# Designed miniproteins, single chains, continued (3), part 64

Each design is a single chain, and the fold is of that chain. pLDDT is the mean over its residues in the fold that is shown.

## One batch from the design tools (miniprotein)

Design m10220
Fold by ESMFold2-Fast:
Structure m10220 (fold): chain A 94 residues (1-94)
Amino acid sequence: SMEEAVEEIEKLLRETFEKLKEAAEKKDWESALKILQETSERLEEIAKKYNVPEEVVELVEQTLLGMYIYLEEERLDLAEEHLKRMLEKIREKA
């Protein structure tokens, strides 16, 4: 079930990154914040379903925050690298 949790989290983060990229390209920060809120709610559901450790949940939240900040700074390169590094940490920690 932890392997399934990691797969669900990775899918969630990749889907969220694409949605945030689209919002950022349009400078639609209201939609970007809504995407983050909806993603956090889905993360809470995944965490409850699979009994995901708090440490892993914190890594996912840090991933979301970093992606948002880098995209707001128009640093797509750093946003992509941040997602890549955080996915590796999530896999190792879970």
Scores: mean pLDDT 88

Design m10221
Fold by ESMFold2-Fast:
Structure m10221 (fold): chain A 79 residues (1-79)
Amino acid sequence: SELLEVALEAVKEHSVDEAMELVREWARERGLEPSEEELRGLIALALHELGESVGLIARILGLSVRTTRRLIRRTRRRL
């Protein structure tokens, strides 16, 4: 998915908040309007693909570990 590739590059060079805004803007320019949950899911999946622990991702996003695992699985299935 091109959205995941954009999220992967954004999280390498930017803060999570900046990465979410970059992915949102990229999507809007292409006629997509991802929800806040979909954006958080893309960022969570991108961080996980780069080797970040689910516990750290959960802390960064202000979510429980259980919610973060579910969000990553859901996002991967939608791609």
Scores: mean pLDDT 87

Design m10222
Fold by ESMFold2-Fast:
Structure m10222 (fold): chain A 74 residues (1-74)
Amino acid sequence: MSPREKFEEQLKRLEELAEELRESNPGLSTFLRWAIEEARKGAETASDEELERMTEQLEKFIEEVEAEAKRLAE
């Protein structure tokens, strides 16, 4: 899988999280949509090495969002 394909896959996962949170946590959902747009902008001119770094950061961010959403749903 190319660095761009891996990045797009993680971005898709974040989009799914934003949709799931739309009714239960609209503020977080809105923030995630903003973050997705900013990530897409950065990716337009990114090299493969930059995309790999962005993918690692995105994976970490998704884990943190999942943990926070789970905490808020208690």
Scores: mean pLDDT 80

Design m10223
Fold by ESMFold2-Fast:
Structure m10223 (fold): chain A 69 residues (1-69)
Amino acid sequence: MKYTFKADSIEELVEKSKELPEGTYLVTVLNEYGLILGSKNNLKGPEEIQKFLKTITGRGPYTLEAIEL
């Protein structure tokens, strides 16, 4: 299953990521132009996803795509 969240800040994106079911994910964070700011495979969600999001540098707004593996 694929989940998509949009947020203006990393903090908001972290809060929205808590809605994800427990599972293993491929996570990609994009900026407003669709450029990849970060991507990581085999993240145990939602805990590891939140840690990954805190490493993202770059300006928002952001789109988070999480693909369940």
Scores: mean pLDDT 84

Design m10224
Fold by ESMFold2-Fast:
Structure m10224 (fold): chain A 65 residues (1-65)
Amino acid sequence: MSEEEFEREVALALVDMAIGLAKSMGIELPEETIEKARKLAEEGKVQEAVDLIFKAMDEALERRR
């Protein structure tokens, strides 16, 4: 695999893990947020993709208080 291809696969795996973690905690992330995070990961913006998921999780938890 190329360096770019490897980074993309790692980014998508990290996003999938973050989404899985959210579901395990009973947090339903908006489909729009999931799609945006996957798009960012495909563009190599791993940090932005993961941060987007965690920000959405934090906002969901804040609204439940």
Scores: mean pLDDT 77

Design m10225
Fold by ESMFold2-Fast:
Formats: structure tokens, sequence, C-alpha cells
Structure m10225 (fold): chain A 76 residues (1-76)
């Protein structure tokens, strides 16, 4: 999902506003509501932030953020 990938990348770059924006679009594109979209953005920020704190690089953090956003967008 391209929106989840963009949310993860924005989160890894420290851009919470763009991560939230693309998380919302990911949730809505998967047929979810605004709450699902907000969870997708928040999940991207959390997963990317934790990954960076554990010493993963920005590309790894972006990938983990994208996976978290997609899982949340699908109600997982």
Amino acid sequence: MEYAEKAGRAAAEGDGTEADRYGLLAGLSEGGDVVTGQMAGGSAVMAAGVSLSLGYDKEEAAELGAKAALNAARGG
C-alpha cells in the first residue's frame, strides 16, 4: 500500500504530520474510518521511533513503520 509506505518513511524522517496524513489516507483506502486512519499514522510513528531507538537505520525504520501502518489500516 503506497500510503502506508509513505507514512512509514515520513515517520522515519521525524515528520509526524506527514505520517499522520498518509496514515489517514491508508486507513480510508482500506475501507476504514478516521479512527482507523489515525491508528495507522500513530502505529507508523511508534514503530519507526522504536526501531530508530534500537539502532536500526532510517530505511529499516521506514519499512517497519510502513508494515505497522498497513496492519493498523486493515484493523490489525
Scores: mean pLDDT 82

Design m10226
Fold by ESMFold2-Fast:
Structure m10226 (fold): chain A 89 residues (1-89)
Amino acid sequence: HMSLLEIIKNMTEEEARALFNALTTPFARAVFLYELGKILGVSDELARKLAQLALSGQVTEEAFLEFIRGVKEGKDPEEIFRELIERST
């Protein structure tokens, strides 16, 4: 839990972009975001909503990079997930 968050906090933009591209399918992106949401302690409802948007292909590389920037800036995880949902709808 803490180790994954530390990896994300120390990730460069190039590494974050590489991570998004390594998640080659909407399904892989949905699973990643859902599990990350649970690790960060966001509500199950919010994590499921974002996973649904990722599964339908609505989460873009640029939206993902902004999400990672929010994590690195220490923003509240609940707020970061709400912002990504807004940007994906």
Scores: mean pLDDT 80

Design m10227
Fold by ESMFold2-Fast:
Structure m10227 (fold): chain A 91 residues (1-91)
Amino acid sequence: MEKKLEAEILESLAAMLAWLAKKAIEQGDSEAAKELVEEMGKIGREIAELGDKESVERIIELFREVAEFAEGKDPEVKELAERIVKELEEL
């Protein structure tokens, strides 16, 4: 029960960070966008440690959305998001 609640809270935080990352990309703030994506990566790893595979899959989708949004706007953020997707898929 506690692990499921923790995963739900972490997933909600990751969704908020994804929204902020998209806003940073829109503003041309590549450094802020990269920092937000790295924070999402830390959350994804924490969810993986909790063993909630479905929550990990939903976090991977958030990274894919950020990568798609960065397409043609911020190549470094796109590459970072795609790298983290690969790391999480290997867990």
Scores: mean pLDDT 84

Design m10228
Fold by ESMFold2-Fast:
Structure m10228 (fold): chain A 101 residues (1-101)
Amino acid sequence: DYQFDHLLTPEQKEFLELLRTPIPEEKKEEVFEKLRKLFDLYLEDPNKVEESVFVTIMNNLIGKLKELIESGKYSLAEIAKMLNVNVGIVSYFRKYLEELK
């Protein structure tokens, strides 16, 4: 599934797959709460070297999301397609960035 599959816990792998597929309604609140914590961690120090392979993967994804959204060149659906994530993830991060202003 991932190049570093053997370095990820089963729960971390499931989370990453949920970002790529339609998220079940019953899991949306849990997934978005966990995403918000990862967004907070990234924005606290975007250049921080992380020990966790999972956090490194997430920081790379969040960095690309931020760059593409702030560029203003792409729709949320285009960004979702480029990063192979659910459009709801892109929409949620855009709202998160707007809340910081």
Scores: mean pLDDT 78

Design m10229
Fold by ESMFold2-Fast:
Order: structure tokens, then C-alpha cells, then sequence
Structure m10229 (fold): chain A 66 residues (1-66)
């Protein structure tokens, strides 16, 4: 369900070295607000790799189709 996808997103964000716990919570809040583009931009600025960005986009898309 939606909660499992959010947990997968949290786990992915925890693999990004430049993201603090506070920044992870901000990204998750943006995703829950339907602001996936803003969430992606924050992850990218914080050092997410192209592979991590692709996985994040896939998870956000799955959450939106839930």
C-alpha cells in the first residue's frame, strides 16, 4: 500500500550521504503534498546520484498510482 511505498522512499533517501534526517522528513512531506518535483530537486541538490534520482522518481510515480 501507500505506507510501504513511503517506507521504500525513506530507505532510499537514507542511502544519500548528503541528506540529514530533517531533510529526509522535508522530502517525504513534499512527496505527500504532491510536490514530487520539489522533492526531487532537494534530493539532487543534496548529492543524490542519477541512479538514486531515477529510483526516487519511480517510487514517487508508484505512490501516485496507489
Amino acid sequence: GKDEILAEIRALLETVPGLSPAQIERILALIEQGRGDAAGALAAVSGASPEQMARLGELIRRLETE
Scores: mean pLDDT 84

Design m10230
Fold by ESMFold2-Fast:
Structure m10230 (fold): chain A 63 residues (1-63)
Amino acid sequence: DLEEARRHARLASDYNHRGDYAKSDEHGRLYGRAAAALRERLKAREGRSAGIPGGLPYQAPEP
């Protein structure tokens, strides 16, 4: 989720400010993974939307 990605980004920044670079790097990696997962979900959503002419924005019927 976007909120989870934002949380990890915020924690990475906080740890960086505190000088804990190891934890900052860990949360940076978690942010990257969460952002990648969100990106894949957005691509899947766009694919479904393109396949449904004038379709419902949040409703994804099974094929």
Scores: mean pLDDT 67

Design m10231
Fold by ESMFold2-Fast:
Structure m10231 (fold): chain A 83 residues (1-83)
Amino acid sequence: MEEIKERIKERFLNMYLPVESEEDVEEFAEKMVEKGITSDEDIDRALLAALMYAQMRGKKKLTKEDLEFAYNAVTKKKKPIKL
C-alpha cells in the first residue's frame, strides 16, 4: 500500500498550511493505511478535519496534535446504515 501512503503524505505536505514534522505525517499516513482508511473521500475528510482544527487554534502549521484529531475524526465511523 505504498502508493496510497505516498498520496496521503503528499496531500498533507502540499497544503496551504505546512506540516511542522514530516515524520509525523509519515507515521499518520502509515496508521491510516493500516486502519484501511484508503479512499479519497476519507483522506479528504481527514485533511479537512486537520485544517479546521489547526485554524481554530490559530496555527499556521499542522502539528502532531492536528493529525491525531484528523485520525480520530475518520476512525470514529458509526458504520452508517445508509450508503
Scores: mean pLDDT 72

Design m10232
Fold by ESMFold2-Fast:
Structure m10232 (fold): chain A 83 residues (1-83)
Amino acid sequence: EITTYNAVATSGNSKAGDKVNAKASTSWNFKDINTGEAFSVSQNELMQIEGAASGTATPAKGAKVEITFNYTKLVKFEVTEGG
C-alpha cells in the first residue's frame, strides 16, 4: 500500500556515505520536514541514494528521505529528479 513519509532534508546519516539505486514499485509521497515541500515518485521510478557530508536541506533536489516500508523497514535515500 502507498505510504506517505516526511523527507528529512538533512545529511550526515551513516547510510548517506554510499551510492545505491532504489526502485519504487508503488507511488511514494514524500515531504521535506525542513521546508514542508511535498513531492512524489511514481511507480517503477529509479531512485539513487547519494552520499553527502552535511546540510542537504533541498526539498525535491537531493532531499534525504527516511521511509518506513510496510514490512517495518526503515530506508534512507535521496530522491533524485523524479517527476
Scores: mean pLDDT 36

Design m10233
Fold by ESMFold2-Fast:
Structure m10233 (fold): chain A 81 residues (1-81)
Amino acid sequence: SVVFKSASAQDLFEKGKEAFKAGNYLEAAFHYICAAQEAEAAGEPKSIIAVAYNNAGVAFHNAGRYEEAIACYEKALELKN
């Protein structure tokens, strides 16, 4: 499981997971993006930030938002390089 140092990032990531489980993919994508941004602001490891962006990409893909999904996946790849 992914653990964030920022309580705000952790809370947003968990809200994203709950929305995703409920089939609310666009809401899940929003929460995952906010979690990634809070993690970036908190100076968290790039690997953890990349997981949040990857999950946002999956959520956007499931919501039919393919351009936004690609942007999230590209951001996750940049963070791994």
Scores: mean pLDDT 89

Design m10234
Fold by ESMFold2-Fast:
Structure m10234 (fold): chain A 94 residues (1-94)
Amino acid sequence: SAPLSKEERLAKLEEELEEGERTLTDPRLRELLRTMAVFYRMLLGEEVSREELELFLRNADALLALLREAGASPETLALIERIREEAAARLAAL
């Protein structure tokens, strides 16, 4: 299939985040959903706030554990680790 544009991917992410926040009742899962949204926005080269960087960094281990249990690919786990390093560097530069 043809890849989605950056703008289309961001619009889809925003829709999925809104749906998740409406359907998920567990505050922990909602926070992990928001953490995943920060990861995807960083992966797409979007600007993220200091608060979003801090959110991602504090939840990165929990997100990795959850995705590993869910059978995420080694490539996906490696991307999250890479974005974790990028998030730490961006936060240090703010």
Scores: mean pLDDT 79

Design m10235
Fold by ESMFold2-Fast:
Structure m10235 (fold): chain A 79 residues (1-79)
Amino acid sequence: SLEKLKALTPEERDRIFREAMEAALQERDRYNKLLKEGKVEEIKKDLGLPDDTSLEEIRQAIARHIDEVARKKIEELLS
């Protein structure tokens, strides 16, 4: 919660955000590699997207997934 974040030291807060950013960047790099290699069907399966999903919708789904990875990592580290 926001209150838990406010109770942390600056060093603990920086660590949480750094680890969340690292997790998000790793997922971003993985999906960027799959896109570059034309592995669109693998991305659709991984993210549970319909076969008729457009490339733009795939990019939007990747962005949402990356945001969710960061959020989950923050929640994990605050638990």
Scores: mean pLDDT 84

Design m10236
Fold by ESMFold2-Fast:
Structure m10236 (fold): chain A 102 residues (1-102)
Amino acid sequence: LVASRGPPGMGRRLFAILEELGVPTHIAMMIAGALRDEEFPSEEYQRAFLYAVYLISYKGLTDDEAIDAAVAYVKALHPDVDEAALRAYIAQQLARLRKSQP
């Protein structure tokens, strides 16, 4: 009933995707909250980016390792996905995210 900032459905959707990826609930909540205002070209790109962010931020993987894992995950679900385009997208969004964080 009280006015709230941001789109409630987006945070919930991101959280659900992160839980489907096996991300622990408390980490999934933090990532979903941080990225709730982000727009994604498709669900495949959204899933790949969220998984990469989790691997880098909480598993200590390098960008390349996280991108490889995220691309492999999405390609298993969508074999026809353009790996080069997906890799480029994740790399660009990770660079943007780091630049925008204080």
Scores: mean pLDDT 72

Design m10237
Fold by ESMFold2-Fast:
Structure m10237 (fold): chain A 82 residues (1-82)
Amino acid sequence: ELRESDLSPEVLKAIEELDKEFQKLVDEAIAQGKLDAARKAAALVITELKKLIEDYVAGKVSEEEFKEKLKEILKKAEEIIK
């Protein structure tokens, strides 16, 4: 279908897994008193995920590349939280 807003089930599942893993990281960071680190990591994830979705919808990134870049975003968030 022509609908650019429709993501594949595999891409949606990958985003859900990222959200779950990231929420766990944020919860642990907050529990450790790392509120500023959690906030910075959240800002990074939101910004990079929006850019990645834009690139995917524009056909610049394949489904395979999208999943790889999601993993990179999560690793960057982990490094901010340490």
Scores: mean pLDDT 79

Design m10238
Fold by ESMFold2-Fast:
Structure m10238 (fold): chain A 97 residues (1-97)
Amino acid sequence: MKEELRRRIEEAAAAEAERAGLDPEAAKQAVREALDREGLSEAELELMVRIIETQEEVEKEIKKGEEEGKPEEGIKKAEEILEKARAEAIEKGLVLP
């Protein structure tokens, strides 16, 4: 599971780098080195994956809204996803209220 979680984080970094016009392979390597250096626990990696999945869900809803000619619906759903994620992070003590 830990290796699968790390791979998921690397893939997300590569996709983000590609959108920013940067080298996705270089971003993937940089994230891999950072994860090795920090020695994160499985629970910490699961949290990072949850954050990444939340961001991907937001992007998916925005894109779906655009494709269906209802961008405002996509934005509204994205806002709801972000609000829920923030509330959970505050509840778990990861972010100050």
Scores: mean pLDDT 75

Design m10239
Fold by ESMFold2-Fast:
Structure m10239 (fold): chain A 107 residues (1-107)
Amino acid sequence: MIDSLTPEQLLEALREAAREAGWTVLDEHSSTVTVNGKTIKYASLRVRGPDGRVYYLSASATVGSDTITVSVQDEKGNTLGRAEASSLEEARELATRLLRDVNAGRL
């Protein structure tokens, strides 16, 4: 159930994904934004990969949506990859995969 998730739960999933992929967490952010009656829960990590470069790993969930969107961006904000999850656990697994794909040069 996506609507019951907190930004802190999204943040923890991303933190675990970074740890499992062997990436260094440099900074953490989580927030809730309400626009036109829609609530968006957001979390992001600023991370350093094994290549020494900085990236952003993020997750967002909109109340009333069936999906969590996970994405990885370079330091300039270019999206390198994204995936959609149906649960918090799947979001963590997909985030880990995205980080590993960046490290392997598949993005």
Scores: mean pLDDT 84

Design m10240
Fold by ESMFold2-Fast:
Structure m10240 (fold): chain A 97 residues (1-97)
Amino acid sequence: TELEKAKEEADRNLALGDFAEGLMGNALRKAQEDPDLLAKLQAIKDEMDAGKEAAEKKGEELEKKDPETGKYLKEAAVAELTYQGGLKMQEALDAHL
């Protein structure tokens, strides 16, 4: 039950994460000649990257107890942080334009 829920969460969040990586790439390209906007996007990326590092470490501890469930929960958490980061970058881009 927990393993099945973790797999479903990972599958959903991975698709959202892939979408968000597209948003991040687009936002960074559009910000290339705007140093203020680029700095704001970089700050969002740095916060996201720090959150991902923390989630990966937490997931590794879970994997020691339950390798399969921990792996999927780790993947889901990292993908969720990617999704939220991409949305924040898009919001910053839209607010700046």
Scores: mean pLDDT 81

Design m10241
Fold by ESMFold2-Fast:
Structure m10241 (fold): chain A 87 residues (1-87)
Amino acid sequence: MKLNLSEEEKKKLDEFIEKAKKIVEKIEDVSKYVAGKLLLISLDVDQTDDSSWDFIYELIEPEDPEEAKELKKFYEELKKKAEKEGV
């Protein structure tokens, strides 16, 4: 489901996607690279997909654990927003 994001939420989402995209570009395994790119595209249209968020977390955590922690917190806030909107 695509959420009605605030400007701050959109900026944070874009920042996480951009960081994950840079990490995906370093992946030499073609299957994992393609899967990563597809999941990043999916996140633009469905911000409540747990599998996409888990994948991005796993990409960022080894390189930037602090950023991964912020991503997890941001995802939890988006899930609360979805629940509040009755979805």
Scores: mean pLDDT 71

Design m10242
Fold by ESMFold2-Fast:
Structure m10242 (fold): chain A 97 residues (1-97)
Amino acid sequence: SAAAAIREAAQQAIRDLARTSAEALKAAGNEKAAQRALSAGDTAAQGVALSESSEQAVGYVRAMAAIARKLGDEHPEVRAQLVEAAERALAAVEAAL
């Protein structure tokens, strides 16, 4: 169904964004920030699983994208990578709409 496809796309976008953010932060030596990215991804993915609408599911992707951008602002050495990953996640879930 369309709703199931959007939920899967949102969960995949969040997992990919959290993984990419964590890998970039870890490579830059920011292990604690990498763990924060993974934890935020887990929370957002759980939110998608509990979402009652496509709008709520997309909202969790936007929330994770905002967290990735904030981590990029706190860690300028990976900022461009986190911004690009956030943009890809948003594009992926919007393509499923």
Scores: mean pLDDT 88

Design m10243
Fold by ESMFold2-Fast:
Structure m10243 (fold): chain A 55 residues (1-55)
Amino acid sequence: GDADIVSNLLKETGLTLDDLLSLTDEQLINLLVEKNGATEDEAKSIVTKLKSLLL
């Protein structure tokens, strides 16, 4: 689920949850594309879900 995506992103980037929440949508999309191998469209969907879940 979304928690698994968060855990994977934290592991791959070395960032904390607070660090992820402080990033812009564009920065999160870039990290997901480069670190998780997501497509841009997949990354946009994940960012929307992460912000809805964590905010």
Scores: mean pLDDT 73

Design m10244
Fold by ESMFold2-Fast:
Structure m10244 (fold): chain A 81 residues (1-81)
Amino acid sequence: SPEREELREILEKLKEDIKKTIEYIESLDLPEEVKEKLIEKLKELLKEVERILEGEPSREDLERLQKKVGEIQKELQKALL
């Protein structure tokens, strides 16, 4: 299915974006406790993306993952303020 292939491509890109975000957070001048919490959340999210890619990805899976990414990004933004 073209839709299924498209979802896989989006999720693969999401994996790479999560990895880049982890590297970015590690480079920031933030308290170690804040970095550890954010990085652990991102690593768990990465595991979830990998698990979904091992099965049949759905649009619902993608939307749920995107929401979780947005929540973590919001926490990062608050830590930078």
Scores: mean pLDDT 86

Design m10245
Fold by ESMFold2-Fast:
Structure m10245 (fold): chain A 71 residues (1-71)
Amino acid sequence: MEREIEEAERYYREQALKLGASEEEAEELGRLVREAIEIYVAHGGDAEAGEAAAAELLARMRALVAEIHAR
């Protein structure tokens, strides 16, 4: 699990940098991805419960991606 979370965090951080995000923005996106996965894991893989619990993080991720894309 931790290795999978680390890989996802690294992947999204790299994608953000390729889109022109700053290092700080890329780190923030990676952190949000990690937290979202941890929430899903904490809810035993229940996608519905995990999505509801992660809703604020998912909204923040979408806002950050939109801000980067708007540049």
Scores: mean pLDDT 77

Design m10246
Fold by ESMFold2-Fast:
Structure m10246 (fold): chain A 90 residues (1-90)
Amino acid sequence: MEREKAVEIVRRALLEGLREEELSEEERELLRKLEKEGLEPEDERELQRELLLARYRRAGGAPEARERVVEFLRTVLGLDEAEIEELLAR
């Protein structure tokens, strides 16, 4: 998948049902970093994980938000259940 398309997919998943102005300062900073040109693939994946974790934390661990984050981490970032649980426990 082209990098620009991958970034747009992550951005859409993070912003699903939200406007950009509803994002926290942390989420805006992570999106800005993710949109930066010339990111290495591993750095891009780490920023994608941090954005999803910030979204999950802002939702206060709501079940619906948790399921969306878990599904994205599993299907797009390829994390297993143990890795996802470790990240969400942070």
Scores: mean pLDDT 61

Design m10247
Fold by ESMFold2-Fast:
Structure m10247 (fold): chain A 75 residues (1-75)
Amino acid sequence: MALTRLTAAYREHWGAPLEVLREALLAAAREAGIEIEFLDVRREGDRVTLTLRITTPDGAGGRESFTVELEHALP
């Protein structure tokens, strides 16, 4: 469910300015009880690349983290 909320926020705001997208992702993560960290945010022409570290509960009383790279094109 947490990743579903994060994905929905990303898709809803991927055409928005990077500042708005970043705020939307942070808000969705906080609401879902997960942590995200922006490792890198780059724009090259109409292409945007986000590198995120995501930390979620692992179901065993610990935490699990992984890195994802998201890419999209601006209209």
Scores: mean pLDDT 75

Design m10248
Fold by ESMFold2-Fast:
Structure m10248 (fold): chain A 110 residues (1-110)
Amino acid sequence: SEERVRENLLKSLENILELIDEILPQANAAMQAKLNALKAQIEDIIDLIKRNAPPETILSQARKAADLMAEIERMAMADPSVSPEVRRKITLVGAGITMIELAVRLLLKE
């Protein structure tokens, strides 16, 4: 059960990285900088999971990624030049990060 949760987390994180890569060519320089920082945070979370780091450490990094994602969502909402397609993908990335934080919190209870 815990092994399957970790495998599902890794797959979800990889899917989020793919979505970010699809957004990057369509984003302005300021958004690209924040998205690249988010990619680095997600890659750190993947590394922590692969190293079997304590769930508390993984959750701390997931919260940092969620905070940065909230900034990205606010930037997208404030920018009328952001296309509906890019806005949809940003929403999917945000939803994915929220799901990861919730899944890591469940690991802390076991």
Scores: mean pLDDT 87

Design m10249
Fold by ESMFold2-Fast:
Structure m10249 (fold): chain A 77 residues (1-77)
Amino acid sequence: MSEELKEKIEELFKKHRQASYESVRELAEEIARYFEEKGLPEAAKEVREFAEKLLASGLPAHVARLLLVQKAIEIAE
């Protein structure tokens, strides 16, 4: 389960290669929906909350994207 979640997160990261705040929002929603589909609604909530904090932080979009993926992988462990 954990390995499957990590592989899906990496796939979504590659799909959303363009570093913009919109792409970060879209990536967060795709990861959260994937967690919901796997029966992990708390993980989905944590990803969404973390994404909102990242977007509010004023970090460059490419940094926010990397931190979002790292957090999603940590949640999947």
Scores: mean pLDDT 78

Design m10250
Fold by ESMFold2-Fast:
Structure m10250 (fold): chain A 94 residues (1-94)
Amino acid sequence: SDEEKGKKLVEILERAIKRAGSSLTVKEVIDYILKNPKGIVGDKPLSPVEIAGRLGLVGNDAVEFVKIADENGDGYVTREELIKALELAKKVLE
């Protein structure tokens, strides 16, 4: 379900933030990215390795994030898919 996907995304992002040693909340990070999503994904779709690197995702968290974000199954994450994934996570936090 969208709620279960959103919860998984929140947990993935929380682990990435903790690993980075950041004092930001998951909601603050999501809001920051949503204000300028092209700062993460520009005009070219990103590979799983590239999107994981930009979001600070490791191991199985990178795999799970891409599975949730890549709705069309083409193996790449577009800016629109990134926005949709972050909106699912944000809805769980509201």
Scores: mean pLDDT 84

Design m10251
Fold by ESMFold2-Fast:
Structure m10251 (fold): chain A 73 residues (1-73)
Amino acid sequence: MSEKARRSLEGGARAAGLSLDTVLTASPEALEALLRGLSPDQRGAAVAGLGEALKFTDDPRVRAALAAALRAL
């Protein structure tokens, strides 16, 4: 995974109150459930960070999880 993707994921995870490890290892369904519990302000910040991470993430599993999470928001 690129340095830019990792930093964007870390930013998005922090905005959501999650660890980077949780974002990288969670199923799409688990990420969706966690993100649905966020306040509107946290959700906006998480969408921005996770959306940016998708541009730089080469891992298909991480891409699938991020895409599912963004669709849930």
Scores: mean pLDDT 70

Design m10252
Fold by ESMFold2-Fast:
Structure m10252 (fold): chain A 89 residues (1-89)
Amino acid sequence: EREKAIKEVFKEKKLEEFSSVEEIKEHMKEALRDIKARLKAVAPDDPRTQESIADLEKVINEEDPSHPIYVALNEMIEAIEKEVEEKLK
């Protein structure tokens, strides 16, 4: 679920809006922080919300680089990086 949400946010931003791989990575982390903030705002008392936030924080802080979300995002970053470099002048 989190993996799909993160990939969706990443794909929503157009490739032409990225000027570097570093910018892509920053966008990813910003998107994760935004999702975390929204979850906390909607239902801070819900244990499921707290679990989701903790999971997202692990990805943002790179505490678990083997986490499926982080692995999936790295794959997406690599694909986007190739497309951006092909598009860049």
Scores: mean pLDDT 61

Design m10253
Fold by ESMFold2-Fast:
Structure m10253 (fold): chain A 80 residues (1-80)
Amino acid sequence: SPFEEYLQRIVGIVQDAGARVAAGEDIDDVLAELRQRLEELLEEIRNDPRLTQEQIEELEKIAREMLRQFEEWLEQLKAE
């Protein structure tokens, strides 16, 4: 399913960012790259004719929520 493929790509991008932070890469640089990679993927998603409008909206919602959770996780790391 194109929806499942994009969902896996969103998860993979966020997991890669988490691994980079864990490896000691600069948090601000990782966050900037994560935001850029997600926006590029969302542009691809919005232009994919295989997806319904409902599927596009759901993937955008998931990406936004995962980014929000990642940013909250980074705030907790800075507090420790």
Scores: mean pLDDT 88

